# Designed miniproteins, single chains, continued (3), part 7

Each design is a single chain, and the fold is of that chain. pLDDT is the mean over its residues in the fold that is shown.

## One batch from the design tools (miniprotein)

Design m8213
Fold by ESMFold2-Fast:
Structure m8213 (fold): chain A 82 residues (1-82)
Amino acid sequence: IEEKVEKLREKLTERLKDLENHEVAVEAIVAAVRYGLENGLSKEEIIELAEEELRLLAERGVLSEEDAERAIKAAREVIEEL
C-alpha cells in the first residue's frame, strides 16, 4: 500500500504542480486512495470518494472550481491506472 500510494502521489504532483495549493488536492486524492485500498473499495468507489473530497475543497474555497475539476480529472486517470 505505501509504495503504491507514494507512486500515486508522484504522478498526481506532476499533473497538478501548476495549480495553487496543488499539495492540498494531491493529499485529498491520496487520502481517498489509501482509505479505499485499506477498506477493499473498487476503483470506481475510490474515484467517487476523491471527487467528493475535491468538490468539498472547492466549496470551502481552498481550491477554485476550475482547479478542482482539473484535480478530479487527474485523480480519475491516475486511479484507473492502479
Scores: mean pLDDT 82

Design m8214
Fold by ESMFold2-Fast:
Structure m8214 (fold): chain A 78 residues (1-78)
Amino acid sequence: SKYDELVAFLNELENAKSREEARKIVEEHPEFKELGELILEGKTKEAMEEVKKMLPNISVSEYTALALRLAAINFKFG
């Protein structure tokens, strides 16, 4: 599913050892390029709006879990 693909993408970003590796991961996933750019720019609000556009039926619990993951990635690489 689109959700599973997004979770896999975020898992790759979380396992990146540097901002340079994170950038390369974003470049290798054109389907998530806009989201990845927003995350690496520290634009967490805009990144979550992009998540909602990609996954309009996402549950509140799933959305909250993703928001925490995005914030952690931004803290590490932003």
Scores: mean pLDDT 86

Design m8215
Fold by ESMFold2-Fast:
Structure m8215 (fold): chain A 88 residues (1-88)
Amino acid sequence: MSFEEIVTAFARRLGASDEGIALLVASLQQLSPELQEQLARILQALNEGRYDEALELIEEYIEENKDNPEAVGLAEFMRRLVEALLAA
């Protein structure tokens, strides 16, 4: 599954509009290919309901990208989202 397909599946699962999905995909496509590949692994785990694995991948992503504030910010957002999904 492509990065765009993984992002689209994730956003649809959250109930995002088609316009919201397009904006999210466009924003995330501005990241480097390496960051997109790491995010794809996290989002695929989330799409498959593997929340514990997703949290582990998020922590790994933060450690590997600690010198990149944008990457850390995205990972922190995703961590909070997973915690919210587990609380629901």
Scores: mean pLDDT 75

Design m8216
Fold by ESMFold2-Fast:
Structure m8216 (fold): chain A 89 residues (1-89)
Amino acid sequence: SELEQIKLEGELAIAMVRKLIEEGRYEEAIRFGERAIEWFEKKKEVAPKITTKYIAELYRLMSEAAEKLGRLEEAKEYREKAEKLEKEV
């Protein structure tokens, strides 16, 4: 089912971003997260609640990666986006 595919892709995207952060590959983690979020935004019509949760978690992880790079303004923007989405769920 399309819902099961979205769930699988979400878990894989989160796992990949976490792996990149653990490896110190912070810029790659942010780029991967941005591309994953673009894909989930297109899937909001199918599964709005679960896609919103994955997007929020990706923004949280991207905020962590941006902080590790010293990009504090970017980190704050990602965190604020995550917090806004978390209130919508």
Scores: mean pLDDT 88

Design m8217
Fold by ESMFold2-Fast:
Structure m8217 (fold): chain A 90 residues (1-90)
Amino acid sequence: SVSELTREAHARIEATVEAIKNDSLEQQKAALVAEVAAIRRRIEAAGLDPASREQVLLSALSALMAELRKIWSQEDVDEFLLAITKVLKE
């Protein structure tokens, strides 16, 4: 369950980054915010305990940061991380 959700989240992140790589930075950021929100909803719908939900989400965010560092500046990665933190606050 945790392993399956983690694998799904990583695959979704990789696919999304590949799909948006030629879009504008603003479009890339908007698409990734939407995808993180969608991944979060998928994790919440899975009925896991809070610690397991946090583990999957943190693993997904770590994978996202690794992919973004390949295509964005550190400044853009840091700005996006702040934006994602606000989205995750509900």
Scores: mean pLDDT 82

Design m8218
Fold by ESMFold2-Fast:
Structure m8218 (fold): chain A 109 residues (1-109)
Amino acid sequence: MKTVTITLDVSGLTPEQVAELVERLLEAAKKAGAKDIGINLTVPADDPRADEYEAAVREVAEKYGALYNVTRSAGPARINIGVTSENPEKIAEAMLEAARAAGVPATVD
């Protein structure tokens, strides 16, 4: 199995929109055969809603059994989702499709 990572720019989204986006990506990944899932949320340390972003994404991570880490930094808000699969290209395509449907910029490694 190989790991694929998708990176999403979530700088313009509310905590609720980020949680919904992450849930859509995780659902797409699971349907495409993803086994192990890790999520990293990066939020600006000075964002007054940083705790809300952290809490909203944590609820989705727990629902899907994903490993969850948060980084607070001076950088822009982003999500990284790493998944392990026997077909990483299929997982990447499914997650990119879900991100496009949500209108969110996404890249893969």
Scores: mean pLDDT 82

Design m8219
Fold by ESMFold2-Fast:
Structure m8219 (fold): chain A 73 residues (1-73)
Amino acid sequence: GSGEDGARSGEAGARAAAEGQPAAASTANWQMAKVASTEEGRRYGLLGAQAGQAGDSAAAKRYNELAAKANAA
């Protein structure tokens, strides 16, 4: 139901708030960039690091996930 969308959105928001440390996300994304076997993986890792430094933990996490997928491909 529509109420469950609100619950999922709230859960993601609470998680982002709990992980509101952009520096930690930046460090993880830097390591992903260094390990990247593809240029796409390295690029997403760098974008994630920049997003983390900008204080956008949600974007940093998203780019880190994309970097991991690119490195796996």
Scores: mean pLDDT 62

Design m8220
Fold by ESMFold2-Fast:
Structure m8220 (fold): chain A 93 residues (1-93)
Amino acid sequence: MTLEDLRARLPEAVEEWLAQGGKPWTPEQIAEAVERLLESLEKAGAPEERLRELRERLGTPEGLRLAAELAGELAGDAEEGRLLGELYELLAR
């Protein structure tokens, strides 16, 4: 599933975040996570227009949320995408 694949793309970031004591992600960590999500979404067949919009929001919590919402749309579960986006926004706050 696309959402499961995206979660698999962030295990290192989650592990690094826990090792740092669960502090909010830095802008650099957010940008790296969004870049990995963009690569996964492109492989899943996301439209280039949507990918370009996400690239413009690298380093922001909004970028992580939009990437998760797009992943949910591609998987046919927009609600799950929104919930995953909320989780990523929480990590990036």
Scores: mean pLDDT 65

Design m8221
Fold by ESMFold2-Fast:
Structure m8221 (fold): chain A 91 residues (1-91)
Amino acid sequence: SAEEAKRALEGIVNEILEDLERDPSTPPELIQEARRVLEKVRAADPSDVNKIKELADEIIKLLERFAEAHPERREYYQRLIDVVKELKEKL
């Protein structure tokens, strides 16, 4: 469901944000972008399937930028991208 997808997206972004905040080498701009995306996900109406799909796409782009900034974690971010894509496809 879109409600379950929203909660999963919130969890993914929150987990990444916590990991990024623990790494002092993370660009501050990426932390701010992750916070902005998290706020958008939290504010989203779970009945709006199209909005949840748009947020999933925004999270995928954010994860790609994280992989570029932290190539040593690329495999981890790619796994999360795959999870977000699966959530989007099931909506």
Scores: mean pLDDT 83

Design m8222
Fold by ESMFold2-Fast:
Structure m8222 (fold): chain A 77 residues (1-77)
Amino acid sequence: SLAAYREFLELKYEAGLALQRGDYEAAERAIARMEELARRHPELRPPLRQLYGEMGDYYARRGDLERAAEYYARAAA
């Protein structure tokens, strides 16, 4: 639904702001809410998969290879 996609984008923005301030727990909570939303709205699976790839790149650039590997695996699933 359009409303679900809008909520997904708002959560993606929230996660981005949390990462900018180094609040990884807040970013992970926003991602968990996006995952819950995608379970209810299958049309959100492609944008969620794209987000996982972006998160993998984010953590890889910061040297967090374990978190990067987890997100890349989710993106490839």
Scores: mean pLDDT 87

Design m8223
Fold by ESMFold2-Fast:
Structure m8223 (fold): chain A 95 residues (1-95)
Amino acid sequence: MKEERLELLEEARRIIEASDLPEGIKKLQLALIDDMEEFIEREEEIEKEIEELERKIKENKTLENERRLLALKIRRDLFEGMLEAVRRFVEEAKK
């Protein structure tokens, strides 16, 4: 799972580097790939934080814990959306 996601980003990087796009555009796209790799590396930490917050909320429901849980879930959803966009980009480039 994690390895498949990292392989997807590595393939996207190769496609970008091999393209005839202007250097500035390549640098921006590669920077986005780097940000996504960093997020994948921290995925286990984020999921553990979500599990811990869900456990704490079951024991003692506080506004602070609920806000933090919501923020982490939104971040996870944004990550999944970005990864789906990269997957489609790689599929399109292979056609």
Scores: mean pLDDT 80

Design m8224
Fold by ESMFold2-Fast:
Structure m8224 (fold): chain A 72 residues (1-72)
Amino acid sequence: SEALEEANKALELAQEASEKATTLEAQMTAGVGALVAGVAITIAHKDPEGALELAQRGIELAKLALQGKAAK
């Protein structure tokens, strides 16, 4: 499903962001992104719309972490 594909993409990006993180803020942001993506994967078959929204949030968090920024 689209939700599951986006959720897996979010998790993969968050894991890469965690590996590349050099600051505590980036590491924490990547960690939260991975957590959000994991929840999206878990609910994708029960709530595809909610899972897609969480997956997109996870992707945004991963991008922020890759830029060395904290979640706001």
Scores: mean pLDDT 83

Design m8225
Fold by ESMFold2-Fast:
Structure m8225 (fold): chain A 70 residues (1-70)
Amino acid sequence: SMEEIKKLEEEKKEYEKKFEEKLAEADAAAAKGNSRENILAEASATVEAMLYYVKIKELEKKIEELKKKL
């Protein structure tokens, strides 16, 4: 239904926001220099961003499948 698609689009927007926040955290850590702590902070934020990216792609597939049924 259109209502179900709308809910998934809103959920996708929330994950896109979290993805951008984690990319910004990774960039901020990288900008602080190549200390061990900053490298680990960048890596951690990057991994979290990638997990949100996977979730976004799963939601995109589900939205597309629902749109094909309309």
Scores: mean pLDDT 87

Design m8226
Fold by ESMFold2-Fast:
Structure m8226 (fold): chain A 68 residues (1-68)
Amino acid sequence: MSDEEVLELLSHVPASLLGRSFDTREEAEEAAKRLGGRAVRTSDGRWAVVTEEALRSPDVVEFAKRFA
């Protein structure tokens, strides 16, 4: 899957289950820069940061499919 496809899949996961969550896009984007990842808006209306390593992980993708 492409990075954009994985991010769309992860957007269905509540931010609390992805670990770190943020109330605003700006805060998530700053955290993403520090962690080497991407900010994602989640189904619960929050923002999460997904690292480039996690986007590549088949285990993370499989987990996220449970919420799609």
Scores: mean pLDDT 75

Design m8227
Fold by ESMFold2-Fast:
Structure m8227 (fold): chain A 66 residues (1-66)
Amino acid sequence: SLEKLETLLLFHEIAREANLFVVERLKERSKKTGKDLSKLIAQQEQSAQDLDAKIADLKGQIEQLK
């Protein structure tokens, strides 16, 4: 149903916001400590891209039900 898709979209958007926060904190920590966290940052950025793709798909599904 439309309502279920809208709820699922909300959860994915919140997950994406949380992922962005983690990426920002990793970049700050890398700068502060001098540790190379580039691989971990890249992995989290890939997860963010995967979430962006899922969000785009859900938005498309919702648009088709209008």
Scores: mean pLDDT 86

Design m8228
Fold by ESMFold2-Fast:
Structure m8228 (fold): chain A 68 residues (1-68)
Amino acid sequence: SAVLEEWLADGEYALEKLKAEGADEEVIKRLEQLVKEAREAIRNGDRAAASRYIVEFLELLSEYEKEK
């Protein structure tokens, strides 16, 4: 849906900012993998899987932002 695609775009933007700020490479790789899996799920029509990956991405991003 448009909502999931919007969240994915916002996530990709946040990821680029984290890379520019020199965030931990392991955190970046984990976030990149979640974005990739969400994108693949959307492409395959698996809305439930895409939603789960997006939630996991947001939770990981939130935890990282609290610590750094």
Scores: mean pLDDT 79

Design m8229
Fold by ESMFold2-Fast:
Structure m8229 (fold): chain A 73 residues (1-73)
Amino acid sequence: TIETLERIKEALQKALPEEAEKIEEAVEKAKKAVENGASFNEALNILYNTLKEKMSPENYRKAAEIIEEVVNK
C-alpha cells in the first residue's frame, strides 16, 4: 500500500540519511506505479530496481534488508 511505501521511506532515510534524496525518488516512483494500478509487488520491484541502480552495492544490501523487515511486519 501507499502507507507501507511511506513507512519504508521513513525507515530507509533514518538508516541511510546520506541516501535520502535517492530513497525519496525511488519511493516516489513506486507510489506513482501503485496510483496507476500496479500491484504492491510490482511497486516493490520498481523500488528495489531503482535503489540498486542509484546506490552502492553495500548501501543497496542494507536498504533491501530494511525493506524486507518493514514488509514482513
Scores: mean pLDDT 84

Design m8230
Fold by ESMFold2-Fast:
Structure m8230 (fold): chain A 66 residues (1-66)
Amino acid sequence: KVDEYMEKLKEYIARLKERPLTKEEIQEVLDLINEAMKVIEKATPEQGKKLIELINETLRLIREQL
């Protein structure tokens, strides 16, 4: 479960490095982050740290485009 969220976040990060996300894609990634945050409390400390780092990078890249 956690690994699936990390892979999806990596995909959005790759897209953000190539182009701005559409409004629909931004909503999709925000929904994904919200779901990831719900599972993080049951993740291992290592998985949780990696997931938080990916969430922060995704949000940073979105902020830079807005």
Scores: mean pLDDT 80

Design m8231
Fold by ESMFold2-Fast:
Structure m8231 (fold): chain A 74 residues (1-74)
Amino acid sequence: SVADVEERTLRELEKLLEEYRRTTDPAEQERLWTRMGELWDETVRRFEELDAPEERRERFRERLLRLFQEMAEL
């Protein structure tokens, strides 16, 4: 379901952001950043497959951007 995709994406993004904050290796930081982008692309594709409502997709995108900003600045 759309909710399952949202929950999976949030959990995976939180893990990637935590790893990004903990690492001091620039190469690992670049890898994690790339994976975050891939995760978003995968999520968009899944939303399209499930015909997720546009308003729901926009709200979820806003949630991810806020999470990214808050956690990446720590």
Scores: mean pLDDT 79

Design m8232
Fold by ESMFold2-Fast:
Structure m8232 (fold): chain A 100 residues (1-100)
Amino acid sequence: SAAAREEARELIEEMYEIMLKALEGEISFEEAKKKLEEIVRKLVELARKENLDLNEIGRALREQLEKLPDTPEARELKKYLEKVWLKVVLEMMEEEAAAQ
């Protein structure tokens, strides 16, 4: 739905803002990592519930992350987020296969 696509976009924007706050020192990297994993799980569950294309969402997320500064700290957060995304998507796929 259009509402589900809007919610997905808002979650992606929230992830960007969390990463930016960590890079600016407003929150710790440990707190940012916990919040990012929570938002990734919400985004993946939304995609599952509303039948959204995870590949399209992943692409939109990558495009948003390209707006971050090119610093070692930003690269480390991006690398962490990519690992979390792959982990959560794989867990969802395994749960879906087990439910069939």
Scores: mean pLDDT 84

Design m8233
Fold by ESMFold2-Fast:
Structure m8233 (fold): chain A 74 residues (1-74)
Amino acid sequence: SMLEESLELSLEIAKKTLPEELYEKLEEIFRKYKEGKISDEEYQKERHKVMSQLSEEEKNEMLRLYIEELEKRA
């Protein structure tokens, strides 16, 4: 699905940009969500907790790279 593809791309960007421990947390949360072990609301909440550990500059860099990759695939 398009949503699943977007989340996979988000994880690829996170792997390149984030500390390994934060990336591993995001990957675990996504895996649980994909397996139906957590709800969409729980997934968003847990993802937000990880993202809140990032500076605004780090979040903006991730967003920039995510948009760049989407534009390359359009």
Scores: mean pLDDT 79

Design m8234
Fold by ESMFold2-Fast:
Structure m8234 (fold): chain A 90 residues (1-90)
Amino acid sequence: KEEELREKIRKVLEAMREYAKEKNTDVLDIGDLASYIIKRTGLSIDEVQKILRAAVKAGLIKVVDDNNLDLSELLKTSLEEAVEKIMKVL
């Protein structure tokens, strides 16, 4: 059960990294990012929102304003380290 959750988190984080790379920016629109993750992973909007909120709590993502997230800390953190940080706040 924990490994299944880690795998879902990993897929969401990989999708976020891919989207930041495609946009060539660390600051992304929340709605566009969430839509990209849903399309890329096949996860429900509720699952994606839960993981995004956990990433903010873990300090991997910073809220810039009501519409934008800063992923710079996530992009500097290894994928496995980021997964474990999110697991600790879920």
Scores: mean pLDDT 87

Design m8235
Fold by ESMFold2-Fast:
Structure m8235 (fold): chain A 83 residues (1-83)
Amino acid sequence: MINPTDEQLQAALEALRRELPDVVERLNLDVTSLRGMLAYAESLGARTPEEAEEIIARILELKGVSPEEARRAARIIVEHAFA
C-alpha cells in the first residue's frame, strides 16, 4: 500500500475543509485521523485506491456521515493519499 506523506494528508484535509467543512468540524478530522483511516483500510487488505475508498466511506458512515458525504470525503482522502 502507498504510505502517504503528512503533506499529502494535509492537502486532503484542506480539500475536505473546502468541500465538506461540517464533516471535518463534527468529526474533528485531522492528519492523524486520516492516517488512521488509511492504515485501517490497509489492515483490512485494501490494495487499490478503490478498495481504500470503500472502507473509508464505511468508517465515516459508522461515525454518522451520510452515505453521499462519506463517499465524497473518502474519494478526496484517497485521491490525495495516492497522488
Scores: mean pLDDT 84

Design m8236
Fold by ESMFold2-Fast:
Structure m8236 (fold): chain A 64 residues (1-64)
Amino acid sequence: GPKVALVYGETMELAIKTGLKLKEEEGYDFVVAVPGLSREEAEELAEIARAESDAEVEVVEAEE
């Protein structure tokens, strides 16, 4: 299945910036920015995505 980065962080700008870098440098197929979510909330969302699809979902924290 597709390799997906789920990027959480304080702002949309930081999450998108981190996600684009992961897509370009780490070979992720898709990036989903989830600004305002905590690490625990992002992990819960990732677990649901892994259960409902064949996606390889990895949770990544955006840099401050």
Scores: mean pLDDT 81

Design m8237
Fold by ESMFold2-Fast:
Structure m8237 (fold): chain A 87 residues (1-87)
Amino acid sequence: SLEEELRELEEELRAMEKELEDLRKQGAPKKILDEAQEAIEKARNYLSLARGAYKMGDEERAREWLEKAKEYKERAEELIEQARKAI
């Protein structure tokens, strides 16, 4: 369901934020970490818009924002992988 997809993305973003903190402590390059943080922030902004649309009963708009959130989540995953390899 759309509700489950919104919940799953929230959980995934929380896990990524925690991993980003751990990578920062391990001395991963600041530039990559900052870019990953920006991507996570953009994903959270779109997730917030998706949740708002869902609460208003606009499931089509909610899915559009959720797709945008997922695009930025994927970008953050790529950057986190780069940061792991740079340690």
Scores: mean pLDDT 91

Design m8238
Fold by ESMFold2-Fast:
Order: structure tokens, then sequence, then C-alpha cells
Structure m8238 (fold): chain A 79 residues (1-79)
């Protein structure tokens, strides 16, 4: 599997923050629009790399699969 730069940035932000984040929090952290972040999160959800909570404000968290994918992508860069 391959992560796009945008998907990698979202997974990195979730990992660095160490907590579930809303679309607005991710947009602020990445300097992207909420629409762009929502699109990336939809792709990550489809791949099982993040989960979303069923609450008044949806919060997104990295999965074990997402952590593995991020580590694999980083290992490809860091010898």
Amino acid sequence: MALTTAQLQVLMALTIKGKPLSVAELAAALGLSAATVSSILAQLLAQGLVTVTTSATPLYAITAAGSTALNDALAATLA
C-alpha cells in the first residue's frame, strides 16, 4: 500500500497530537481547508486507517492499521 502526501500529513498530525481530532482541528494543524481534510479523512476511513466517533462533533482517531501504514511509509524514507 502507498500513502499519498495528504494522507501521510493527516496520519502524522493524529499521531503527534496523540488524541482524536475534529475536522476543524486537523484543518488548523495542517493549514488545509475543512473540505480538503474531510476528503482525505473519507479516503482514510475507506482504507480503515482512521476511525470516527458517533458524537455531536465527529472525532477522528488513528487505527493500529493507520499506525502501521505510517511507520511503513516512514521506514521507506528513514534507512
Scores: mean pLDDT 79

Design m8239
Fold by ESMFold2-Fast:
Formats: structure tokens, sequence, C-alpha cells
Structure m8239 (fold): chain A 92 residues (1-92)
């Protein structure tokens, strides 16, 4: 099991910070940074899924859905919002 050594609490904290940075990057129009942060979020969310911790998976799904709703309010954020919603759905 590749997830057996993962720390779910640390992963949730990392995802919260990445989501905050992603929203800031999109608001500033930094497309390259926003894409890198979205990819980092997907990688960390995959690690949470592999950890097998249902509470961490639930918290991450909530964080990603909240970030997606904020991104929908920014015209250039819509594609990234859809991406985050798909990642969140994969955690259920």
Amino acid sequence: DPGAGLDPEALVAAIEELARQLIDAVEKGDTNRAVRLAMALAIEATAVSLSGDPEAQKRVAEILKEAAERLKTIPQGKDLAEFLEKVAESLK
C-alpha cells in the first residue's frame, strides 16, 4: 500500500495552503503559477486518497469544493474550478 506512510493531517494542511495560494494566483492573473498549484493540489489529494483516511478525504473534498466556488467568481478561474470539482468528487 503506497499510502501506508502518509500523514493525513499534514496533507490536509498542505492542501489548505495550496488552495489559498491558487486563488491568489488566479486573482492576480498568474496563469503559470495557478496551473502549477492546481497540479500540486491534485497530487496531494491523490496522497490523501491513498492514505485511506475517510475524515481527511472528506475535509480535502470540502476544501477543494470551497476553492472551486471562489474560482467560479473569477472569469479566468472557471476551468480550474471544474478541475478542482473533479478532484474533490474522486475523494468520495
Scores: mean pLDDT 81

Design m8240
Fold by ESMFold2-Fast:
Structure m8240 (fold): chain A 88 residues (1-88)
Amino acid sequence: SAMEEQVRERRLYLIASEIIGLENKIKELQARLDAGDESVKPKLEKYQKKLDEKFNELLEILGLPRDQYTREEILEIAREIVEKRKKK
């Protein structure tokens, strides 16, 4: 139904947006770690775990097998979902 599709599209957008946000935070923390700030290690590990969990959620909703997709391919799927909604 149209309502079920709208709920699915909203769920995909929210998860995709969270994936992009987590990726950006991981990049910021990785840059700090590379600069010698070892205090970020636990937070970096926590966000990497959250990112993997969100990848699994995204692919499950899409009906796609996790073992067939790389991290970069899943990130691209998330970017496309976010960009498609912005072009409304």
Scores: mean pLDDT 84

Design m8241
Fold by ESMFold2-Fast:
Structure m8241 (fold): chain A 67 residues (1-67)
Amino acid sequence: VLAEAEKRLAEVQAQLQALQDMIARSLQKGAVMSPEQQAKLQELKAELQAQIDEAQARLAAALAAAA
C-alpha cells in the first residue's frame, strides 16, 4: 500500500499548489485581501508544508526499517 501513500502525498501537494493558483487568479480579478488575511494564509501554507515533510520523513524511515 506504499504506492497509495505516495499518491496521496502527491495529491496533497497538488491541492496546495492549486489553492495558491486560485488565490493568485482571484487577486488578478481585483479581489482585495487584508494584511492579516495574507499573513494567516502564508502561515497556513507553511504549516501544511511542514506536515507533508513530516509525513514523508516517517514514510521514508518505515521503508528503510522494512528493507
Scores: mean pLDDT 71

Design m8242
Fold by ESMFold2-Fast:
Structure m8242 (fold): chain A 94 residues (1-94)
Amino acid sequence: KPETIELEKTETLPDSATLDEVIARARQLGDELEKEAVELVKKTGKNVIARATVTNSQYTATVEVKARLENGEIKVERRFHIDLNVPVRVVKPP
């Protein structure tokens, strides 16, 4: 089986960043990783898995891009996931 190349990018946004801003940045990183993954498949013939994570105190957005060479063609799969960060807050009475 061909060896897999893994790429990972992680970015932290300010706590003031909205859900839409977190999503927009994750999509931008996903587009960059897709281009890099396709270029690596063309250059090496190996499978590429690329992940981008964008997080702040409230939200985490993850983009996964899988690129492979199949029957002489490059096949790309992309997944996107948003999660809510639930802060564990312990309030002790005075």
Scores: mean pLDDT 79

Design m8243
Fold by ESMFold2-Fast:
Structure m8243 (fold): chain A 90 residues (1-90)
Amino acid sequence: SIKEALEEMKQIRDEFIEKSDELIEKLEKAKAAGDKEAVEKYLAEIEKLVEDTIAKYREIAEKYPELKETIESEIQHLNDSLERIKAKAA
């Protein structure tokens, strides 16, 4: 149902926020320490987290076309967040 899909989207978003916050903290500490290898590692992990999250949203959009516009907005926010994180890491 649409209601179950919206609940799943909330869980996906909440999980993304929790995991990305942890990775961003690790990334900022690595950058402050001058640890280039750790910075590259955490950036790769954040990028993968964004890609995996987008894939989950796209699966919901496939099952519930009526949520497509909402899902496209969520995907745009994820891509914008990734670009900001990459810029801050440079």
Scores: mean pLDDT 88

Design m8244
Fold by ESMFold2-Fast:
Structure m8244 (fold): chain A 80 residues (1-80)
Amino acid sequence: SYLEEIRREREALEAESSRQAQALKKLTDEQLAEAEKLFEEVKASLDDPEEQLKKLKEKLEEKGLYSLAELLEEVLEKSK
């Protein structure tokens, strides 16, 4: 039924959102501060939001912040 399809879709989205929230909780305050600093540098050099996120992902990977880079890749993939 249509209601069952809506329920399954909602549950899938809620599960994905929960997984992303748990991943963020595993990051340290220091890793988040480093990411924010890199984002400010990117915003200063680029005006396009999509290009900013792509450059930020590249810089996060260079710094070994792979968990944050993976989350940005998911955001970029879903925005296509």
Scores: mean pLDDT 70

Design m8245
Fold by ESMFold2-Fast:
Structure m8245 (fold): chain A 69 residues (1-69)
Amino acid sequence: SFAERARKLAEEVDRTGRSGTERATEWVRRSSRDESLLAIGQMVQLGVDRGSQVLFEGALRMSRELRER
């Protein structure tokens, strides 16, 4: 499902930081607005659940990419 893919992306960002965030940004460029918003929301939720600053930074970068699109 899309939700499972979005969660795996968030987990990759948490593990790899910059590398995962760059991949997430590429996915925003290729995805619909709705898909991008769901992925950003999933990343924020995982960030809250884990207390992970890198996930919040990833979500912010994805949000900037979506706005500039």
Scores: mean pLDDT 84

Design m8246
Fold by ESMFold2-Fast:
Structure m8246 (fold): chain A 88 residues (1-88)
Amino acid sequence: SLEEELEKVEKALSKVIGEVAKALGLPVITLALFIVLTDFVYDPSLPAEELREELEKRLFERLGVDTLEEARKKLAEMANLPLKFLEE
C-alpha cells in the first residue's frame, strides 16, 4: 500500500541519511540543508556507502575542499545554525 511504501521510504531516509551523516561526521540537519541547497537528488534506495561517496564528492566540489574536516567546518559556518539546538 501507499502507506507502507511511505513508511519504508521514511525509515530508509532516516537510516541512510543518518549513516551517511555519521560517516561524513556531520549533523543530520546540516547534511539535509546541504542536499536542499545543492539540489542533490536524494535516492533512499541506494546503499548508504554509495550515497556517502556521491555526497562527499559534491561537498568537496561545492566547498572547494578535499578533506571532511574542512567540509564540516565550512558547513557549520554556512548553515548558520546554533550548535546548541543540536545539543539541547
Scores: mean pLDDT 66

Design m8247
Fold by ESMFold2-Fast:
Structure m8247 (fold): chain A 97 residues (1-97)
Amino acid sequence: STAQLEKELQRQLDLLRKDLDRAVAYAEANQLSPEQLRLLAEVILAQLDMQEGILRSIYPKLDDDQRRVVQQFEEEVRRMREEVRRREAELLARVAA
């Protein structure tokens, strides 16, 4: 059902949010080098890309209501990707200063 899909996608968003927050905390606590920061960001972005790829692969099996829910999830993943890039830039700027 659409409601069950929405609930499951919200759970996945919550897990991705927690992973991102932990990665940022780890980077700050360990004073990562520019090379380490770039690698950590690349790993997180690859994880987000994999999740979007899986959802895109199921699109043909979904009805229009379910596709709208998946599109909302993809928008939230896009916002998380923007946050990863912003956090990387902020931490890199602090190391370069």
Scores: mean pLDDT 83

